# Designs tried in a protein design run: designed miniproteins, single chains, continued (4). Part 100

Each design is a single chain, and the fold is of that chain. pLDDT is the mean over its residues in the fold that is shown.

## One batch from the design tools (miniprotein)

Design m15460
Fold by ESMFold2-Fast:
Structure m15460 (fold): chain A 98 residues (1-98)
Amino acid sequence: MSELKKKINELLEELKGLIRQLVDLLKDDSLSVEEKQKQLDELQERRDRLIEELMALLEELEKTDPEYAKKLKLELEILDGIFRILVGVLNLIINREK
């Protein structure tokens, strides 16, 4: 497997990890509204960095393996969609607790 494919898969796994952390944050009733907001902001910052790096690497991969790049772009779109839905749910919960 190319170094590009390895790096992209590692970053996709990291994005899946952020999704799991959002689910855990949704389940945690011990945290204050301020602590939840802080953790949500940190997760969004990490997501933004991951998406930027993934998009750059996917553009590079598309030059050598366009079919595989297309498959990984679709996976990224699905995972980012899930992340964004969970962020929306968390924001609704945080706003109700204020």
Scores: mean pLDDT 86

Design m15461
Fold by ESMFold2-Fast:
Structure m15461 (fold): chain A 100 residues (1-100)
Amino acid sequence: SELDELLARIRALYARAQAALDAGDDATAVSHLREALEVMERLLALIEPYLSPEERALLKEIRRLLAEMRAETDVRRRLALFTEAMGLLGKVLRGLEARR
């Protein structure tokens, strides 16, 4: 499904960003995190019509974290914000799976 493809892309980009940061390649980490953010925004738009009110509150918090990440200049703080967004996305997806 498109959802599964977007999730796979986000996970791959996140892993590459972590690996780049661990190697001291901040520029590559920033590039992968930027692409991961764009893919996550596409995934959020795809799932939004199917969310409960409680899941919509989590969606708003994810979007807040992504907006904060766009303004952040420190790559390690960008990764931390994206990690938090990934955790909240996991909660949203578990709620969706329980209703499918």
Scores: mean pLDDT 89

Design m15462
Fold by ESMFold2-Fast:
Structure m15462 (fold): chain A 76 residues (1-76)
Amino acid sequence: PSQEELDEEVRRALAIISLAVGKLAHPELKEQYDAAIDAINAGDYETAIRILEEILKQHPDDRVARSALRIARELA
């Protein structure tokens, strides 16, 4: 794989790991985090962005969702 492909794979992994950790910290948001993880795994970054923006609308101080949103936007 190219360096660009490896960088994309690393960014996807970081976003997924961040959301998985966030899900443990905020079990009430589990369904939304699971949906965002599924969208990122499917390469559907537009859907992941929409889900993460909705989480942040309700929980603006969620650092995990902000970090994942930044990465998803870079991958889109």
Scores: mean pLDDT 80

Design m15463
Fold by ESMFold2-Fast:
Structure m15463 (fold): chain A 56 residues (1-56)
Amino acid sequence: SGRELFAQFLEKQAGVPAETVIEMIEAGASAREIAELAGVSESDVRTLARHFGVRL
């Protein structure tokens, strides 16, 4: 799924466990909240989410 690919990409790029990213999405976390945890920009998270078809 797009969520799994998105989470795996953030794990490889930012070192955040894919499982943690998936849990955050399921909990309704925003792109900003995911960006803060991953240490990347909100803009990068939003661009990546659109690429993988993930709604945040």
Scores: mean pLDDT 86

Design m15464
Fold by ESMFold2-Fast:
Structure m15464 (fold): chain A 74 residues (1-74)
Amino acid sequence: MPSLKEIVDKMIEELKKVLEEDPNDAAKVRETFIEKAKELPEEQRQGALEFLSQLTDEQFLAFAKREVEEAEKS
């Protein structure tokens, strides 16, 4: 199975592409986070999906932008 880091790195790359096409596409950002969370090992997957279910569209966009910005620093 892919490592947690590999899943996160892949998620960040997909989020960057989504934000480059439309920085306000909260629906696609949300879908990307949920899709990648489903790829996590069972022990992390449940917590990640529950966390994501609590986020608003605005929070999804803010979270995605933060993750992409942090990745660009590296």
Scores: mean pLDDT 77

Design m15465
Fold by ESMFold2-Fast:
Structure m15465 (fold): chain A 88 residues (1-88)
Amino acid sequence: PVVTETVVFDEKVFEGKREDRDKVLAEAEAYIADGRGTLDAVAKRVGELSGGPVTHTTPVFTVTIEERDGVVIVRTNATTSVVSGVPP
């Protein structure tokens, strides 16, 4: 039987003062990196459960930056990955 898991990455908004722009961007980058780490962990688990090869769709992360009134707003889009493992 095929083992399938869906990993969902919700839209995330990070806000801070303009002087903290690099920190706000680092928070968004950390969220994306954590999400990719979660995907790797799920792929490993699916591979262990299936005992066979694992495939997954690559999630596409888009970062949008807006600055207004001394505030920096960084948004990541919602995206998904489907992870599938097939027994040998």
Scores: mean pLDDT 82

Design m15466
Fold by ESMFold2-Fast:
Structure m15466 (fold): chain A 85 residues (1-85)
Amino acid sequence: ADARLAEAAARLPELLRETLRAQGIPLDAELEEAIEEATKAPPLVQAHMSAEAYALLGRLEEARALYETLAEAGHATARERAEAL
């Protein structure tokens, strides 16, 4: 569980950049700063943001698996998100 959450947190900047690219949003200095600020959040929060990015990219199986892992780690809001997908 912890290894999966740590991996998801580590992938957050790449997933955010990929999400912006998929939506046709140019990556400027302000967005890069916002991505760096996101990586300063607690690991569970970073992993949750990665799950949201997977969902936005249409990678619903990966988003759901990550939300379920977050819910098992005690992140109650992640359980509701997994059930909503």
Scores: mean pLDDT 78

Design m15467
Fold by ESMFold2-Fast:
Structure m15467 (fold): chain A 93 residues (1-93)
Amino acid sequence: SEADALLARMRELLAEVEKLYAQAKASTDLEEVDSLLEKVQELVEQMTAIEAQLRALYPDDRALHREATFLEATMTSYLMSMYVKRKALEKAE
């Protein structure tokens, strides 16, 4: 279904962010973390757009909305953790 395809895309975006987050977490280079953050921000924008599309197409599907919201929230959590990492590296210089 279209809903299954959109959820699959959201899961692919989250998996990519998890890889970028792992790279950022291991990095000691502020410039590298900034580059990774820019990529994650683009993926978060795509995730938010798909979540909005799912809600518009399937307004009464509460289970689908819960899944989409969980994926979006998890990705946003990684983004916030990367900002914390960036701030720590900035203060160390």
Scores: mean pLDDT 89

Design m15468
Fold by ESMFold2-Fast:
Structure m15468 (fold): chain A 117 residues (1-117)
Amino acid sequence: SLEDKVVEKLEEMAKAIEEGNVEKLKEVGEQLLELAVELIKKNPERTVVVSLSILKFFEENVGKAKNVEVLEALKEFIKKLREKLLPLIKDEKDREYIEKEFEKVLKKIDEKIEELK
């Protein structure tokens, strides 16, 4: 299923974060972007739940990073994910809620980057 493919790509990205593998993170991240957009377009009623699940996953895995470069690559991925997903959320309150959750993840990445510098 598309959900199973999204979970697989999330787990591959978590491994890339832990290993500090920037190239793998970028490669798998692009694949996750395409799958997440497809999943949401096919299941628009699940947009909020899917978006929150992805963001919570990254929030929980940011602390595993040992390398600033992989965190900077993750930050760029999260920004791209935001740009692709937010326009798909038609309810204004849901969009504001998800936007705040994106900002929380980005802040956690920035805090971890500062800790490693």
Scores: mean pLDDT 87

Design m15469
Fold by ESMFold2-Fast:
Structure m15469 (fold): chain A 89 residues (1-89)
Amino acid sequence: MEERLERLARELARLGGEDEEEVLRAARELAERIGVEAAARVLELAVEAIRAEKAGDLERARRLAARAAAVGARALGDEELAARFEALA
């Protein structure tokens, strides 16, 4: 799972025009807080959201970003925040 997290973080950095080392650091910090599997799911949805945004599908990008936020909130035990983000998806 660590290898998947690292690959997703690098892909997210390239798509977003961000520094790969900075995004890798943030991804590892996220995994420490919510677990590797949940962190990988958040990054997967974030990658898809940026791809949708670059393709001009802003509605899809918004829904994918909301799903990513919901996964993170739920992994942190914030069920109310997760439900609010799910309502935006």
Scores: mean pLDDT 83

Design m15470
Fold by ESMFold2-Fast:
Structure m15470 (fold): chain A 55 residues (1-55)
Amino acid sequence: MDQIRQQSRQEGQQLRDRLIAQGVPESQAQQIADQHEKQLIDNLLKTKQSQLALS
């Protein structure tokens, strides 16, 4: 479970950095990254639960 949170956080930080490098304002890039992180965590948790139930 901690691995999913850690991975999602890292991907969110990478997305934020990429958006800033592309000229997106830091505050907007942070908000986009935060939303992406939440969505990714939710998707990964749902997928993992489905796989565990099937297994």
Scores: mean pLDDT 75

Design m15471
Fold by ESMFold2-Fast:
Structure m15471 (fold): chain A 65 residues (1-65)
Amino acid sequence: AGEEARKAAEEARKAAESGDKEKARKAMLNHQNAGTLAAAQGDDEAAREAAEASREAMKVAGAPS
């Protein structure tokens, strides 16, 4: 779960560099869903990793391109 969220954050960063901020935002929303599922399963660590990756994607999505 955590690795999947981090991978999405990396993809969001690449999308932002290519000038596609919408892809970065979609990755951020996917992280939130992954975090919710991890929390529902009682996996707090996976939920935290998803939240951290989501924050990284948010910063990238806010960068001008």
Scores: mean pLDDT 62

Design m15472
Fold by ESMFold2-Fast:
Structure m15472 (fold): chain A 85 residues (1-85)
Amino acid sequence: SKEEELLKKAEEISKKFDEDIQNGYDNKMDSKTLDRLFQKYSEEFIKLIEEAEKLGLKDVVEKIRNLMLKQFLKYQIYKAEIDSK
């Protein structure tokens, strides 16, 4: 279904963000690089939210927003850890 396609894309964004953050964190990524990665993935989430809204898929919009919020919290934690060094 279109709902499953959009949710799968959102999960793929989350996975890519997690992988990029873990790899960057292990290689001592700076805060500016982390900010750029978060902006990139946030823009990808926003595009999926806009597509879901245009299709009237309210539950899908909420699920993608929740995934985006989870990544935002993760970003904030990693940024604080980087900036504390």
Scores: mean pLDDT 84

Design m15473
Fold by ESMFold2-Fast:
Structure m15473 (fold): chain A 79 residues (1-79)
Amino acid sequence: MIETYALLTLTSKDGTREGVEKAIEAVKEAAKEAGGTAFGGVVDESTGRVGVGMPDEAALKKVVEAGEKLSEKVEVQLL
């Protein structure tokens, strides 16, 4: 069951579209592994946005951590 929804805004470390695409993919993979869902993509050449639906807050934290490893900044908006 999905109980937590958030919008993640990812900023690439190198300011490239390739960097942000890798960060988005890591977030999507982490969400799937944690039993949730993720949808979104590139907004511009250095920014991505991904909506995530996670079973709990601990699962959301894992997804944010996956994004943070490949991003200069991850902004989390709870929905």
Scores: mean pLDDT 80

Design m15474
Fold by ESMFold2-Fast:
Structure m15474 (fold): chain A 77 residues (1-77)
Amino acid sequence: SIREEIEATYRRLLAIDDPQAREAERQRLAAIRQKIKEGTATRDEKVFALAHTIRRIEEQGGSIEAALRAAVEALEG
């Protein structure tokens, strides 16, 4: 399911300990956000951007479950 894909991507992001890899992921996220605005992003790229959004929400003390529901809803309809 799309929920499982988002959760799997989120867990992969949490496992990144290398500062150089984190910088590469930030640059990739910026490029993907631009593609989303232009309507050219793939489904996998949208999943990646949503996983980063969920991590940010969790870091700010927000609900991961609420963020996941919103992300699934945004991609499904």
Scores: mean pLDDT 79

Design m15475
Fold by ESMFold2-Fast:
Structure m15475 (fold): chain A 85 residues (1-85)
Amino acid sequence: SLQEELEELKKRFQQLIQQANQAINNNDINTLKKIVSEIDKLIDELDRLEARAKDPKIALELGVLAGMAQMYKWTLKKIIEKMEK
C-alpha cells in the first residue's frame, strides 16, 4: 500500500541521516557524496508516489517528506564543500 511505501521511505531517510552523521564524524567525503545521490533517488521516488496518491493526506505527507529530504540534501552539499576546503 502507499501507506506502507511511505513508512519504508521515512525509515530509509532516517537511515541515510544516521549514515551521513557517521560519515561526517569519520571525515568520509566519498560516503557523503554517495548519500547525496541516494537522497536524490529517495526524492524522485517520493515525487512519483505523490503523483499517484489519491488520498490528500498521504500526498501531503509524501510532499512534506520530499521537501525535508531536498533541504537536507542542499545542506549536506554545503557541509561537503566545507570539508573539502
Scores: mean pLDDT 89

Design m15476
Fold by ESMFold2-Fast:
Order: structure tokens, then C-alpha cells, then sequence
Structure m15476 (fold): chain A 64 residues (1-64)
């Protein structure tokens, strides 16, 4: 599922392994807000969160 893809990407990130609640929630809240508002998600992409950001962008694209 799309949610499973997001969870997997977030959990595999090294940063999220250390602080999964704070980092993962922030990314998911922005993705949900973007879907609800009909806009592109706005979040900072780094090497540490690239996989999670890509998964969230794919989810947004399918749900919009």
C-alpha cells in the first residue's frame, strides 16, 4: 500500500531510526496538509530524508 511505502522509507532513514516520532510526523503532516489543500507538499529534502520525501511525493501524486 501507499502508506506502507511511506512507513518503510521513513523507518529506513538513519535519522528517523533515532528520532522517528518527531521527524516522521513532521513529514507526514505536511503531506496530508498538501493533499487536503490541493497543493504540492513543501518540505526540505536532504540526503537523510530523501527516500521518505520521494515516498511522500509518490503518495501525493496518486491521491491528488
Amino acid sequence: SLWEEIEKAVKEDKRFKDNPASAAVALMLEAVAAILEGREPQFEETEDNKAAVEALKKLYERLK
Scores: mean pLDDT 63

Design m15477
Fold by ESMFold2-Fast:
Structure m15477 (fold): chain A 59 residues (1-59)
Amino acid sequence: MEGLRIARESYRYGSQGNLRKGSDKAETGTDETLENAGLAMASGSSGSPEFGEGIAYLS
């Protein structure tokens, strides 16, 4: 019956609150997505910032 107990505990933490147990794994994925989105936004922010130009020049 350990599986049921663990499932309940996970549900309580994930659904009832924003605890590190459930949120930690989700935030790790979000963190990577945010960094990737940040890079995309930086590249498109100025239409072509020096960062993007430097990368293209290196290519």
Scores: mean pLDDT 44

Design m15478
Fold by ESMFold2-Fast:
Structure m15478 (fold): chain A 90 residues (1-90)
Amino acid sequence: SLKEKLNAFAKELGLEPVEAESIRDLPEEYRQKLLQALAKKLGISGTELVDLLLQHADMTPEELAKALGLPPEFAEVVRELAEYIKDIYG
């Protein structure tokens, strides 16, 4: 399920487990922690991550994961994160 994939991604980023079925169901504070942790993992700033996700929001999940240097198992979560960011900042 997406919940299991989201928790696997959170664990990979060193974050606490979360009870959510999607990125949109996360508390705002947790979404901010998730973005900051992902930016740290990629060695970029939070602002650079948001810009990168906006630029690549129309990529397939696999292409987006590859562009970010992430394992294919996180492709769906990262795509949903990019779609969420596009809705807020795009």
Scores: mean pLDDT 81

Design m15479
Fold by ESMFold2-Fast:
Structure m15479 (fold): chain A 72 residues (1-72)
Amino acid sequence: MKELEEETKELTRRALELGRQGIEAQAAGDEERAAALAREAEEIARKLEELREKLGEERAEKVMYEAHRELL
């Protein structure tokens, strides 16, 4: 269980960072970089959905919320 929680936290933080970088790339007009970052973020989102099913929705939401709080 703890390993799934830590993986969920790590992927959540990575997804948030990729999203932020993607917005910056779009603002800079770097469409190729923005598209590449979006593809990575979508792959991570799919993995997070699988982890959510394994952890259970309530526990996954808590872990993701904690990752958001630590980043902000």
Scores: mean pLDDT 78

Design m15480
Fold by ESMFold2-Fast:
Structure m15480 (fold): chain A 73 residues (1-73)
Amino acid sequence: SQESQLLLELAKAIENGDEEKVREILKQLGLSPEVQKKVLEMLRKAKKDPSKSSYYTGEAVDLVRRDLEARRE
């Protein structure tokens, strides 16, 4: 699905530290400002601690999946 593709692109953008691309994807997914802020915080943490980049990327993607699921229910 387009949503699954956007989530994959989001993970890659976070791993690459591409804040602009992350913002674009979050806008396309229609996430709340609060969720967008938390995802950007995870991106910035990943940039500061590359050894935990995979962890922060996973946390950010999981946060987005939960917000999308809540909006469908």
Scores: mean pLDDT 82

Design m15481
Fold by ESMFold2-Fast:
Structure m15481 (fold): chain A 83 residues (1-83)
Amino acid sequence: SQSELDKELRELLRKPGAGRILAKMLNMPEDSARILEKYETDPDKAWLAVYFEDPEAAQKISMFLSREENQKALIEALKKELG
């Protein structure tokens, strides 16, 4: 379910290195990848911080995470790399 995926994703995104893994999955350039490291500090507020600095990156993240298949793929990648 969405709420179950959201809880697991939130927990994993707080781990060191999660921002880099998210950037890799989104195929983001290095500058945008650095911005995504904000997710390691506060995943709930990170999207707004990214939006104010790079709205195109924020839109790409939103679209990517709107699909359950993508959320599951990200969770799997985070578990394998960081868990």
Scores: mean pLDDT 75

Design m15482
Fold by ESMFold2-Fast:
Structure m15482 (fold): chain A 68 residues (1-68)
Amino acid sequence: SLLEEAKNLIERLKEAGSVDALAQRLGVSREDVVNLIKEVEDKLGMKLVEISADGRITLTEEGEKLLA
């Protein structure tokens, strides 16, 4: 389900700590990871992650609630 895919993505991002770290683990580009995040957020209609200029990730309140 979309909800389980979103939870899995957020857990992986939280463990990786940055979009670059996740991109390396998946063997894809940073842009691919950012686009995947945006696609999932768009489908859910909610923002789950904040990405800083240096690629560090922080969960939004919605993202934290999704993991609870």
Scores: mean pLDDT 83

Design m15483
Fold by ESMFold2-Fast:
Structure m15483 (fold): chain A 67 residues (1-67)
Amino acid sequence: SMMEEKAEELAKRILEAAPEVPEEVARKIAYGVVTGDDDAAVAALLSLSGENYDAAAKVVTEFVRSL
């Protein structure tokens, strides 16, 4: 589906910006953002720390603002 494709693209962008993030966490963030499950997206983001959180949050913010 288009939503699945967008979620996979966002997850890939997160992993490109923060390669140390587990793929499962990147996918949880991406699917939460794309499906509008903000609570799930925020919970997954808050499981990250330091540079990984900053990089993932920046990618998510740019993705949402570009829509």
Scores: mean pLDDT 84

Design m15484
Fold by ESMFold2-Fast:
Structure m15484 (fold): chain A 107 residues (1-107)
Amino acid sequence: SFEDVLKELIAELEKEREKYKGTKKGQVLDRFIAVLKEALEKKMSKEEFLQAFRDLLRTLTPEEIKYLISFFAKLREKYKDNPELKEFLTELINLASDVLEEQTAAA
């Protein structure tokens, strides 16, 4: 289920955040975890979540967006045997790449 995908992603992000306590990357992970937790609390659809994620991405720097893309790519490789999570991570990478392109094309 989408709820299970969100819970699994939150667990991986909290684990990654532990490595980056007190850093700018840690702050980005905290903000993303907050969006995921809000999606669970409000029982957001995938489309509603993707819009909230897009709004978050628009507040990030190109370097922060590139970090998230790299992190999602690593998770996608780790979860190659979980097709639902792999597909969702691919959607997150595509959305983040689109926002990054929009930001860098305007520079």
Scores: mean pLDDT 84

Design m15485
Fold by ESMFold2-Fast:
Structure m15485 (fold): chain A 76 residues (1-76)
Amino acid sequence: SEERLAEVEERLRRIMEQARKAKSELEIEILEAMGRMVLSVGILEARRAGDEELARRLEELGREFEEEFRRIREEM
């Protein structure tokens, strides 16, 4: 659902904000792992519910998340 997608997006946004303020690679690594878990659980739940559209949109969000963390690491 749109509401579920928005919840995941908001949680990932907060994780990314924390990562941009992180002062060590270890902190970034932990935050990235947390975001990946949020996405993996969301995708699994969507697939179990038969919500293929939500699963697809979460996978797209996951690609954006990986790209943003790549940028954060490069700017460290």
Scores: mean pLDDT 85

Design m15486
Fold by ESMFold2-Fast:
Structure m15486 (fold): chain A 74 residues (1-74)
Amino acid sequence: MRDEIITLLNKAIGLELRAIGSLLEGNVEDAKRDYEALAETYEKLADVAESIDPQLAENLRKKAEEARKTAEEL
């Protein structure tokens, strides 16, 4: 389970950095796709975390919602 959390966290970090890089290059569609994937990754991370720390899971769901809103605003 902890290994799943680490894998998902690394994926989230990679998606966020790639999205920011795409925005700096003017690739809005690529950034939007990566923020959508980031939201899904935070949702999966929240599901895994819920059995360990429900409060952490709730915070991760809020991060997923923020990423989704960012994608919608692009």
Scores: mean pLDDT 83

Design m15487
Fold by ESMFold2-Fast:
Structure m15487 (fold): chain A 62 residues (1-62)
Amino acid sequence: SMKLEEDAEKLAILAVTKGIVTSKEEAANPSEEQIKKLRELAEKYGLDNSDEVIKKALELLQ
């Protein structure tokens, strides 16, 4: 889905910009706290906050 890919890309940029994910290693093995912050960040910016979008965003940061 084009929207899921766009939302994942935007979330990946926000994750780095806001300092939630700071390395490729963190993107590969995120903490529960990082997942929660990513979900909150997606919701705040009107992005899809599903597990699918969060996983795709983390994959983009690897």
Scores: mean pLDDT 84

Design m15488
Fold by ESMFold2-Fast:
Structure m15488 (fold): chain A 68 residues (1-68)
Amino acid sequence: MSLEELKAEFLATLDYVREQYADDPEMVALADEWRKRVEEAKTKEELLEIQRDFYRAFAAHVAARLAA
């Protein structure tokens, strides 16, 4: 899979998250911020690190939301 294909796949995932959490302004802002990072990624390695960091941030936000 090319860098372009990997970016497209992850951007689709971010769009899905944004739509599923449209009622959560912080989650929408998180998805928009990570979208920018994905678009700026120049290597597959950089994209993989962005993906890992996103899932950590996403999990932390969901955990905080459930604890509140």
Scores: mean pLDDT 81

Design m15489
Fold by ESMFold2-Fast:
Structure m15489 (fold): chain A 68 residues (1-68)
Amino acid sequence: SMDQFNQQTNRVQSNSNQLTSTGPVGQSSAGGMRGQVNSGRSGSLQQGIDRVSQGNDDGTDTLNRFNS
């Protein structure tokens, strides 16, 4: 349902944003090279989501598969 989806996305975004503000993820997302801009962003976001997924294994994997 939309409510659950929105709550899940908000939780992932909130945790990812907090990690970025306190953190090491920012340097990965910055991407020193233009050639890796997409990879850097994906990698940084993937790192945040991967960490959240390990802590919040409550459907993030299913949500990503579903969206895929």
Scores: mean pLDDT 47

Design m15490
Fold by ESMFold2-Fast:
Structure m15490 (fold): chain A 65 residues (1-65)
Amino acid sequence: NAKEKEIEELFKKRLELMKELGYPQSVIDAVKKIFEYWKKQGVDPDFIIERLKKAIELLEKEKKE
């Protein structure tokens, strides 16, 4: 499924940006657990994609400051 691949790639990018910005491992682990919970609950893929894109945008803005 194309949307599932997009979600996995966006989530990977979010985690990489968080690591680059020095987010604590506990926060990164919490984000991973929330993502697994969303997948288990069958949350709308379009909602997950929008949330990930917005989170990445904010992290990229933080990296430039």
Scores: mean pLDDT 81

Design m15491
Fold by ESMFold2-Fast:
Structure m15491 (fold): chain A 64 residues (1-64)
Amino acid sequence: SDEEIRAIAELLIEKYGLSEEHRELVLNARSREELVRLTSLLLPITYEEAEKLVEEAERELREG
């Protein structure tokens, strides 16, 4: 859902200190896959590493 993708994006921005220009790109992600792709592009990490960061953010947003 758009709301969940935005929440994950906001958490990634806070945790990894993305610049203002990069924040707009990440907040405009329409899907989980696009969010992973953008994260790998904007940070000096691999796609697999970006996938792990998104998984971690999703886990943190789950209550419990």
Scores: mean pLDDT 77

Design m15492
Fold by ESMFold2-Fast:
Structure m15492 (fold): chain A 70 residues (1-70)
Amino acid sequence: SMEQLERLERLLLREVLRGVYRLSPAQARTLLEEAGLSPEVIAAAMAEVERRGEVSPGELARIVAELLAR
């Protein structure tokens, strides 16, 4: 949902403010789970994150936004 995407974006903004500009798959999974995304959306997003190896906060937000728009 858009509310879950907004929660993810707030979590990602806090990571950026802490100086975190690259997310490992493990870090990305934790943030997706904290945002309250469904297991199906988490699985699809994590497949893309693992394919890339690491993602920026902005890339993770875009991946999730694209999945929720489908």
Scores: mean pLDDT 87

Design m15493
Fold by ESMFold2-Fast:
Structure m15493 (fold): chain A 57 residues (1-57)
Amino acid sequence: MSEAIEDWRRFTREYEKLLAEKEAQLGKPPTGEQLIDLITEAAKKVLEERKKEEEER
C-alpha cells in the first residue's frame, strides 16, 4: 500500500521532469503521441528503481 503511493510520487516527479524537458526541446506543447511516450518513460524509470532494489538484495 505505501509502495503504491511512493510509486505514484516517483512517477509524477519523473513525468513532470520529462514533460518540462520535452517542452523546452520542442519550444511548444507536446503532441498526444509524445505525451504517451513521456508517460511510458516515467513508468520505465519507476520500474528500474524497483529492479535496482531487487538486484541489490
Scores: mean pLDDT 76

Design m15494
Fold by ESMFold2-Fast:
Structure m15494 (fold): chain A 71 residues (1-71)
Amino acid sequence: MEYEVTAPDGRTFVAHNGVEALEHLATVDPELAQRIAERAREIMRETGKSLDDAYIEALKADPSVKVTELP
């Protein structure tokens, strides 16, 4: 499954998994990427989800970032 991620400044990129999505976001907004990574660690601790799934969930939960699942 692929994801289209829109950063707060309107830039978009395509990622194949949560790790790739976060790495692309870190290139655009490293401070936001750090906050997303911290939230993802909390999700992993609470739910036992994989790192990739936790990153996608954390990205989707942030109101300044848009994540769209691609067909």
Scores: mean pLDDT 82

Design m15495
Fold by ESMFold2-Fast:
Structure m15495 (fold): chain A 84 residues (1-84)
Amino acid sequence: SMAEEQAQALASLRTAAAAARATAERLRKLGKQSPEFGRMADELQRLGDTLQAHVDAGPKDVENGLKAAEEAQKLIDEVEAALA
């Protein structure tokens, strides 16, 4: 059902927001060692806040939220690759 699909999408947005914020916090601890990590942390915090705004807007905004989640995941993947 559309309601089930929207609920799953909103759950994905909540997960993405939490992941973006957690990754930003990790990078802030490393920011003094790398200005690049500081910039990535700021961008991930911004994306986390944007994702939370899409969650708060609810199911009608889910498509825009999923695009923001994709951007956040791409940056998280870049961070994980850089930290490996």
Scores: mean pLDDT 82

